# Designed miniproteins, single chains, continued (2): the designs that were tried, part 115

Each design is a single chain, and the fold is of that chain. pLDDT is the mean over its residues in the fold that is shown.

## One batch from the design tools (miniprotein)

Design m7976
Fold by ESMFold2-Fast:
Structure m7976 (fold): chain A 72 residues (1-72)
Amino acid sequence: MEFLDRDEIEREARRIEATYGVDLTLDVPLMSRPALEAIRRMAELGLITSFSARGEWRPGVPPSVSVTPSDR
């Protein structure tokens, strides 16, 4: 499984925001590429208008997540 560091997550989040017109706040030190790809896919399909994730990469300390669905 591929993992992205915070700087990579921030760059990819900004790219997704610019491409699909969604608001992303990804404040996590580490995220799997499939997780980021799922967020991109949801934005591409118009399922979300915003997505927020916060937390620390540590065993036993899960990130908090929130999402705003797209009204269609």
Scores: mean pLDDT 70

Design m7977
Fold by ESMFold2-Fast:
Order: structure tokens, then C-alpha cells, then sequence
Structure m7977 (fold): chain A 92 residues (1-92)
């Protein structure tokens, strides 16, 4: 993924988090997580297009668990903790 695309994603994610009412520190942390995981999300999307969703089901579940875990570290909300628990149950 190009550096310009990553910078745009980071800025948009940060702005969206701020608009949602998150403090600036948490908004920046969420934007960094989104940027870090963006290349993996793009690769999964390409695999789904080539091989179908069933071929990447295990990778997609692992990705969702990682995403939920990282969000839970920066947004300590009960709803996020419940989402993480649900994602882990799906991976089991």
C-alpha cells in the first residue's frame, strides 16, 4: 500500500474518532492501529476476491480478533470488551 494512502487513512480515522467524541490521545492511537492493520485488511480483501470468503475464513477471524484486541487496549469501554470476547469465541 502506498505511503500517501496510509497517511490519508490515518488522518480520516483520527478525524472520525474525534467526531465520535474520543479524546485526542485515543483518536491518535486508533488511527495508528487502523494504519498498521490496513495492509492486512487489503490483502484479505484481495484473497476473498480471488479465492472466495471460505478460503480465508481462518485468516479473517484471526484478523478480527487482533483488531478487537488492539481497539480494547486504547478504548477501554465495556462494549469493546464484549466485542473482543465475541471475536475470541468465534476463533475458538
Amino acid sequence: MRAEELERIRREAREAALEAGLPEEQAEALAEIVVELAPRAEELRRKIEREGPEAVREEALAFLVELARRFAEVVPLPSVERMLAAAEALEA
Scores: mean pLDDT 73

Design m7978
Fold by ESMFold2-Fast:
Structure m7978 (fold): chain A 77 residues (1-77)
Amino acid sequence: LSEEERKQLEAEVLDALGLIYSVLAKNAARKGDVESAKEGLKKIEEIADQLESLGFTDLAERLRKAAEEVKKEIEKA
């Protein structure tokens, strides 16, 4: 893989992981597992920062929006 192809693949994997964590974190919050939801939220934010550092700002912004939804679910729990 070229450097560009490697970065693209890394971004795709990170985006998928971020979305998985958002689903898991929302589910944990809805079940009252606030600790697991907070851990998931931290992972989403870390992944968004990684995507931004790779130049995938739109993906990072989408993931940060998902993180805000998780925060709202935690506040309700």
Scores: mean pLDDT 85

Design m7979
Fold by ESMFold2-Fast:
Structure m7979 (fold): chain A 68 residues (1-68)
Amino acid sequence: SADEALARLRQIAEDRVAEARTLSPEEIERLRAEFRLLVDYLKSQHPERAEELDKFLAEVEAKLAEIA
C-alpha cells in the first residue's frame, strides 16, 4: 500500500540521513539524487500522495544540505 511504501521510505531516510554525517559532500550529493529518484517513482505509483512526498523530499534535502 501507499502508506506502507511511505513508512518504509521514511525509515530508510532516517537511517541514511543519520549516516550522512560520515559521508563526503560527493556522497551526500549522490544520496540526495537517490532520494529524488525514489520520490519520483513513488509519485508515479501513488499520485494522490504527491504533495506529502514533495514535502518529505524537501525535508530530507534540507537535512542533507545542513550536513554538506
Scores: mean pLDDT 82

Design m7980
Fold by ESMFold2-Fast:
Structure m7980 (fold): chain A 89 residues (1-89)
Amino acid sequence: SLARQVTGKKPAEVLEIADAALKEDPNNAVAWMIRGYAEALLGNFEKAKESIEKAVKLDPNDLSIYSMAVLLKNLTGDDSLVKVVEKLT
């Protein structure tokens, strides 16, 4: 299941993946989503929101943004990030 696959990952590892991708291309929408996910896992919801908003701006047709919001809700129990992403997409 998606929840099981996601809950096994360390936030530092996810952030490292995002940072590497953004170093090569700062306009990589997927990398901004991954960064937002990592920041949310660290409890940095403001930074998570900013990263997700950047991802939406760069690629508003990326369906994985919605999937990311659902995964964040499942991990944090906080519906606010899901509602923010749904409003932006």
Scores: mean pLDDT 69

Design m7981
Fold by ESMFold2-Fast:
Structure m7981 (fold): chain A 74 residues (1-74)
Amino acid sequence: MMTEEEAIEYALKLAEEKYGKVLKYEYSVFTWPDGRVVVTVKALMENGDIVTINVTLLDGEIVGYSIRVSKKPP
């Protein structure tokens, strides 16, 4: 069973492995009526980009994730 904290750690590891160092992050958790839990992590990267990762859990298992990168204007 994956906890909320483990889902956040998973998202941060994905951000760091793909996009470099995370300076700070915020997270939110949303539980759907069907039992799906979506953990959203928004990470500010060292280059100023924001990486948003959604990790979807169902019955304590990761059923999917998505990554979106928002580039900081120069």
Scores: mean pLDDT 80

Design m7982
Fold by ESMFold2-Fast:
Structure m7982 (fold): chain A 81 residues (1-81)
Amino acid sequence: LSEEEKKELALEKAALALYFGVRTGRVEEGVAVAVRILKEHKIPREEFEKYLKEFLAKVEPLLSPEERETLERAAREVLEA
């Protein structure tokens, strides 16, 4: 895998950790996993923020309004970590 492909894969794994955390009621675990992935791969906050906006747009139709609000709060926790 190229460095770019490794970075995209890490971004996807971090976003999916938040998504599944919200969907399964394990939000705190999802946040912890996402933070770990971003730190291990040294991904800048701004880059994850941009990726997350695109990801959220794609998964929004699958989420209830309550789940979306929870996911947005979890995303803020990751970005502030």
Scores: mean pLDDT 82

Design m7983
Fold by ESMFold2-Fast:
Structure m7983 (fold): chain A 76 residues (1-76)
Amino acid sequence: MSKSEVITKITGLIILAMGHVLDGNYKEAEKALLEAAEIAKKYLDEKSYKEELEFIRKVAENMGLKKTAEKIKKEL
């Protein structure tokens, strides 16, 4: 998978997570963000995946998903 394809997939999952938060579906939002983090870890180089994980962690914090943010922080 190209870096562009990976970033597009991660972005899609973040948008999906935001939609779930707006609908009150916090468990589905967490699932989407954790899936985005796993894709970053599997397909990006070490430096790029750490930057993406930090971004996804900040998104989770901004959405009020504190437990999700802590799970992602453990991967950093």
Scores: mean pLDDT 83

Design m7984
Fold by ESMFold2-Fast:
Structure m7984 (fold): chain A 65 residues (1-65)
Amino acid sequence: MKEELIKEAEELLKRAGARFDLDLSTLSEEQLRTLIELARNAERLGTSFEVLSPEESRREVEEER
């Protein structure tokens, strides 16, 4: 189901240290599978994965919590 793919992609992106700024529910099942594969590859390679809007990506601050 598409809902399962959305949640899986969201969880994998969070585990990979990624942040996404888009509505995953608007993506097709095929696009969600692609994101899942990319997130898995990033996790395996130890590479950071980020999906942000162009303007939001400019807000690189070293403050969270």
Scores: mean pLDDT 62

Design m7985
Fold by ESMFold2-Fast:
Structure m7985 (fold): chain A 110 residues (1-110)
Amino acid sequence: SIEEAIEELKKLTEKTIEKIKNMDDKNFLEEYQKIYNEFMEKLADILDKAKLSEEAKKKVQEIVKEFIDEANDIIEKGKKNNDIEGTKKELIKKLEEFEKKLIEVLESEK
């Protein structure tokens, strides 16, 4: 259901933010790809179970693409500047914005 998908999305985002916050800074940029891949796989499962309309699916695809592009830019800047703390803060902010946008799409399907 849409309500269950929203609850699962909130839990997934919270868990992912906690993983990012608690990661050792020395390994963050190398280990981030694993966290990202796990997040995206679980997100796809949640969205599939939601049985979204074709219109909502298109909106989700646009939001996901925007998030991927922004997250990649944040990681690349972090690598250039060797600013792990700043990179973590920006990624968390973008995850929170991403969650909010996805919830708005899911709420529109109720």
Scores: mean pLDDT 84

Design m7986
Fold by ESMFold2-Fast:
Structure m7986 (fold): chain A 79 residues (1-79)
Amino acid sequence: MLEERLEEAERELELLKKEAGLSDEEVEKAIKKGRDDPEGALKEAKKLAESSSSSLKDIAIVAAQIYGALLKKLEEHLK
């Protein structure tokens, strides 16, 4: 179940990256930021959802951060 959800999130992030026109470096940087600060990534996602004025690129960056946060939490549970 967790592996299937992770694969689905990865596929969704790849599509969002293409639609937003983000580079591999920008996505990797955002994923790393989310891994380093999972709580901060969740706070940014909530603020973004509430503002409704953000660009597709901003949405994609926050999605990458959330993906990084999920990876960090899954690693902790799989030890």
Scores: mean pLDDT 75

Design m7987
Fold by ESMFold2-Fast:
Structure m7987 (fold): chain A 80 residues (1-80)
Amino acid sequence: SLLEFKKKLVEMIYNNEPAEDITKLMLEQQAKIHGRTLSPEEREEAIKKVEEEVKKWKETNTLSLEELYAELEALAQQLA
């Protein structure tokens, strides 16, 4: 479910999991919803964008977890 996905995503961010693992979770969710997998090139771009968003959140320290989740979910939708 979306709630379970959100919980897992938040836990991974709090545990400082690699951006690659966060991207994998997001791409797996997109594949379940849209039935599509990204090419290797699209996957590399997705990892870079997820890394940039997570870095931005950690540097600004002003976004709530709800805002971070919304931005990452929007990014996942853009990548699918």
Scores: mean pLDDT 67

Design m7988
Fold by ESMFold2-Fast:
Structure m7988 (fold): chain A 91 residues (1-91)
Amino acid sequence: MEKVLEAHKKAVEELKKAAAEEGLEVEETGELKAVPIKEGYVAAATRFYVTETGETFTLVTILSEEGKVYTFVANTDSLEEALEKARELVE
């Protein structure tokens, strides 16, 4: 669990840096959820708000048992929907 939270923190920092390079500001909107999604896979998700556009999305980080990290953006404001999408990607 701790490893996925550290990987997710790095993914959040990289997302904010990439957004800033495009002149966009993204804000974490209050909740982090981390759950096992499949044997050998754990995912963490955080909802974001884009200040300039008013759009929302969820950033998901998946950590495998081998230490592989995958990140993606889900076009949803639901952490539960984003985590279901993560499970689909590793099935």
Scores: mean pLDDT 80

Design m7989
Fold by ESMFold2-Fast:
Structure m7989 (fold): chain A 114 residues (1-114)
Amino acid sequence: RAAEVLLLAGLAAGIALLPIGILRALKELSPELEEQLKAAYEAGYAAGRARARADPERLLEDARRLFDEASRLTLKFIKAYEEGKKEEAKKQLLELARVAGEADGLVAVVRERL
């Protein structure tokens, strides 16, 4: 069960790097979008930490929810990007940054308890 928690925490941490990887690949991203993505991630991180501290018994359930949400948002982003829907793609990317932040915030609380 500890190995299962570590696996989900590792997957959540991996998702946190996805917005940064996409930013590095997309040379046409504006500095304003980069700042918005950072703000969304930091807001998510604070929310993830607060939730994990308030309800530590739901850490595994929250990690699974965040993983599923990130997966859905990634597919929506890819579809919007491929269809040339720039505004929708930006919206999905901002939401993905927030979810990645929440996952990292949760992982930070789990690490404090190890």
Scores: mean pLDDT 72

Design m7990
Fold by ESMFold2-Fast:
Structure m7990 (fold): chain A 65 residues (1-65)
Amino acid sequence: KKLTVEEVRARLDMDGDGRVTGPEARTVKELLRSLGFDVPDVPDDQLPDEVLQMLADYINSQPLS
């Protein structure tokens, strides 16, 4: 039912390397900012778990999304 940070990371990890980097990280940050989340100013190298948690919380708050 609830998406975990690990599940969100796995879905965003298109390369299968276990990390959210570069274009994936930028896309997530832009999406969360557009939704009104206070996303920290972090590099696109690797998203911290707090940003992935924001995305997971957003997804989990949307019924039948």
Scores: mean pLDDT 69

Design m7991
Fold by ESMFold2-Fast:
Structure m7991 (fold): chain A 87 residues (1-87)
Amino acid sequence: EEREKELEWLKEFIEKQIIENGAVNLYKDAYEKAREEAKRLVDEGASPEEIRQRVVEILKQAGVDPETAERMAEAIVRDVLAEKEAA
């Protein structure tokens, strides 16, 4: 399941950043903000691509590099869409 694989990567990536950067948790804060906005956009009927683009923008504004922001956005979009379908 590609969703489980991306979520596992995201968790490992965030944990690695916490360990390597000590008390700084930039990626966790960026993730939470992006996930909240993604859920709002899903409720408004936005397309997966619109949600992905907005999430990438939020992550980049928080200081996440573009490549990492795109990968995090894919994981976030898949997670929030799956949650919406289950509800």
Scores: mean pLDDT 73

Design m7992
Fold by ESMFold2-Fast:
Structure m7992 (fold): chain A 70 residues (1-70)
Amino acid sequence: DIDEGVAAIAQAVVRRVTGYRGPISPETALNVIRAVTAASNGADLDTLTRISGDRRVAEAIYRGGPRPIK
């Protein structure tokens, strides 16, 4: 379950960090958002990599960018 704005943010993160220019699935968007939520709760890089499926996305989230709520 994702909102249109949430999916757009997830896709922008994937494009900026990985260079992937195609559309992302709702499942991929949810995984990115779950990784952002986990980082807010103190998850480490290995946990974020498992959730997002990509180390580069996990590293960007862990470093505090993007921070959609702050």
Scores: mean pLDDT 68

Design m7993
Fold by ESMFold2-Fast:
Structure m7993 (fold): chain A 100 residues (1-100)
Amino acid sequence: SLFDELLEKINSPEVKKAQEIVLKAARELDKVDFASPEARQRAANLMVAASIAASIGDLKTAAELFRELAEVLRQSGDTKGAEIAEKAAKEIEKLYEKSK
């Protein structure tokens, strides 16, 4: 069933590891002094989207969303935030390659 397939994906080691990566990145980004409230809100929106993608086993989309977050933060001058997002993207990309 679709429900059993979803449960198997949510309980996979790769999905659990992706969720750990997302939560670690969120905790590190929470310590960043963003250049503007708008930059902080964009980061929050992309983090929520990445968290949802990771939780349903869509690791490719989760990695792409972290790549987008890194570019957004780099463009706004938030270099530390961009590095955190880029590291998370690379770690999720490695999980995606192992899950193929």
Scores: mean pLDDT 83

Design m7994
Fold by ESMFold2-Fast:
Structure m7994 (fold): chain A 76 residues (1-76)
Amino acid sequence: MEEIKKQAEELIERARALREQAKALGDSTLARWAEALVESARIAYKTGNELQLKAAQSMLKELERRLARAKERAAA
């Protein structure tokens, strides 16, 4: 229970940081997906649901990959 909440809190913070970075890059699609991830992580925090947490973690990895690609394109 406590471990799931701790991981969900960390996920919320990482998703918020990703959202702000996406906004700074002007990537509105990525920013919207990051907002959805924040909500998903909040649900995992409230429910303590491990499947919900794992789904949100998978989404974070994919969005972080997209953010890295967006940064590379912006730098070019």
Scores: mean pLDDT 83

Design m7995
Fold by ESMFold2-Fast:
Structure m7995 (fold): chain A 61 residues (1-61)
Amino acid sequence: EKEKAIERLRQEVRDLAPPDIAETVSEAAEQAVKWMIDQGADPEEAAERVLRVVRVHLENK
């Protein structure tokens, strides 16, 4: 389920982000989620939290 949450996050980021930065942002998001899971966070909650932050940044700028 951890892998599925990460893959979903990466895909959603790629769909939202401009082509120029889509890969960079998706990689950063994956690393952040993996770190959070390593610290004991729920995979789905970690992915949703990171996605929310990414959405705010992409929508505002």
Scores: mean pLDDT 77

Design m7996
Fold by ESMFold2-Fast:
Structure m7996 (fold): chain A 69 residues (1-69)
Amino acid sequence: SPEVQKKLEEIDKEFDRELEKLKREYKERLSKAKTNEEILQVTKEYFVQLSDLISKYFERVMQVRKEAR
């Protein structure tokens, strides 16, 4: 339905905004890292945050699809 498509479009736009923000924050933190240990820690935190963002995106998409049935 058009209503479901609009909700999915808004979820996609929000995911894109959050992803771009996360990428910018990662790049900034990485540019300030002075040691291999700091680089590794920043990178690990980035992948944890990325995984969480992806999980929340799929959860929201599945909820909209479930309610549309």
Scores: mean pLDDT 87

Design m7997
Fold by ESMFold2-Fast:
Structure m7997 (fold): chain A 68 residues (1-68)
Amino acid sequence: SSLSDRDPLPLIRELAARGHLRDALRMAEAEIAKNPKNAEMLRFAGEIHRALGDDARAAELFARADEV
């Protein structure tokens, strides 16, 4: 573990689990912008989009995750 560099995924997952899907998505998209090859984050952003009913966007993110 690190005090300065944390994996943001656990926090984003907790926000989504509490129903804060839009907040979780904003954080996930920000992380993808910093590291567009983070397959785990791409998949989780896809899961959030699916939960929001954005199936096409979810499919795009899953495809991007499979590319890396």
Scores: mean pLDDT 80

Design m7998
Fold by ESMFold2-Fast:
Formats: C-alpha cells, sequence, structure tokens
Structure m7998 (fold): chain A 69 residues (1-69)
C-alpha cells in the first residue's frame, strides 16, 4: 500500500512544476520524492506516468523527471 501527497504545484512561463511524496509500506514506509517539470499539461501527464514506472523499477528514492524539447 502507498500514500501520495502533493507538496507543491506552480506554473511559470507556461511550465508546470510539481513535487510529490510517495510513501510505500512495503519498503518500511520509505518516502520517494518526485519533481516534474513540463511545458504543457499533456507533457506533465506523460512525466507523471514515468514517475510511477520509476517506483516500480525500484532504482532509487528520489527522482527528478524533466521533459526536454
Amino acid sequence: MYETKLLKEERENGKLYLEFEITLSILDNKTYKFKIEADTVDEYNEALAKAFEAIYAGSGEEFEIKLEK
């Protein structure tokens, strides 16, 4: 089981900046932090999907996902 908390949501120069914390009970309540920077809402949705894939891969505890054009 996991809990997701939205920490920050900002819009500047047409970009979205989001910070999330996800806590996983399976990993002794470890918290994962995600920072997403996207140019549009559509790109943000794609970045969000990648964040969950990173959790499932189990390769770390803090991720910054950036979509570069």
Scores: mean pLDDT 63

Design m7999
Fold by ESMFold2-Fast:
Structure m7999 (fold): chain A 83 residues (1-83)
Amino acid sequence: GELTPEQLIEELREIAEKTKDPRDYANLARVLSIQGKYSEAEKEFEKALSLDPDNHQVYSSYAVMLFLRQEYDKANEYLKKAQ
């Protein structure tokens, strides 16, 4: 059977906890954001940035979430940090 969104989130969380890779926390945050779980997504993006504060991939993903939250000024700022 296909994974449910909830099953995918749990699997991505387990991967991030095992790897401690900021990219894996960012992937988890992106799926949470797509599911409208913005507060949880923000927490996982903050976790990714705590592990690697200069990570361009994390900033680009976080900017997308901020745009979906209609926080356009912050989204544009974070997108510039991703470049």
Scores: mean pLDDT 85

Design m8000
Fold by ESMFold2-Fast:
Structure m8000 (fold): chain A 77 residues (1-77)
Amino acid sequence: EELDKKAEENRKKIEPVLDEIIAQRPDLTREEIIFILVNSDKSIAELAKELGVDEKTIRELQKLLQEIHGVPLKEEA
């Protein structure tokens, strides 16, 4: 029902966010950005600085990835 529609919408929401990060970091691909978010032990603040975006953008992207791919969220102290 509504959950299926939200899952599809969230997949579409990830793409423009990744494109925004790529615009800041043309050296990175979409897959590399996802890889960094999934496999890095860095905090949200460190990831935001590394990718050249705000912490809020990283938090939103991680929430979308968790909902779509089951990736665990990173927590800030």
Scores: mean pLDDT 69

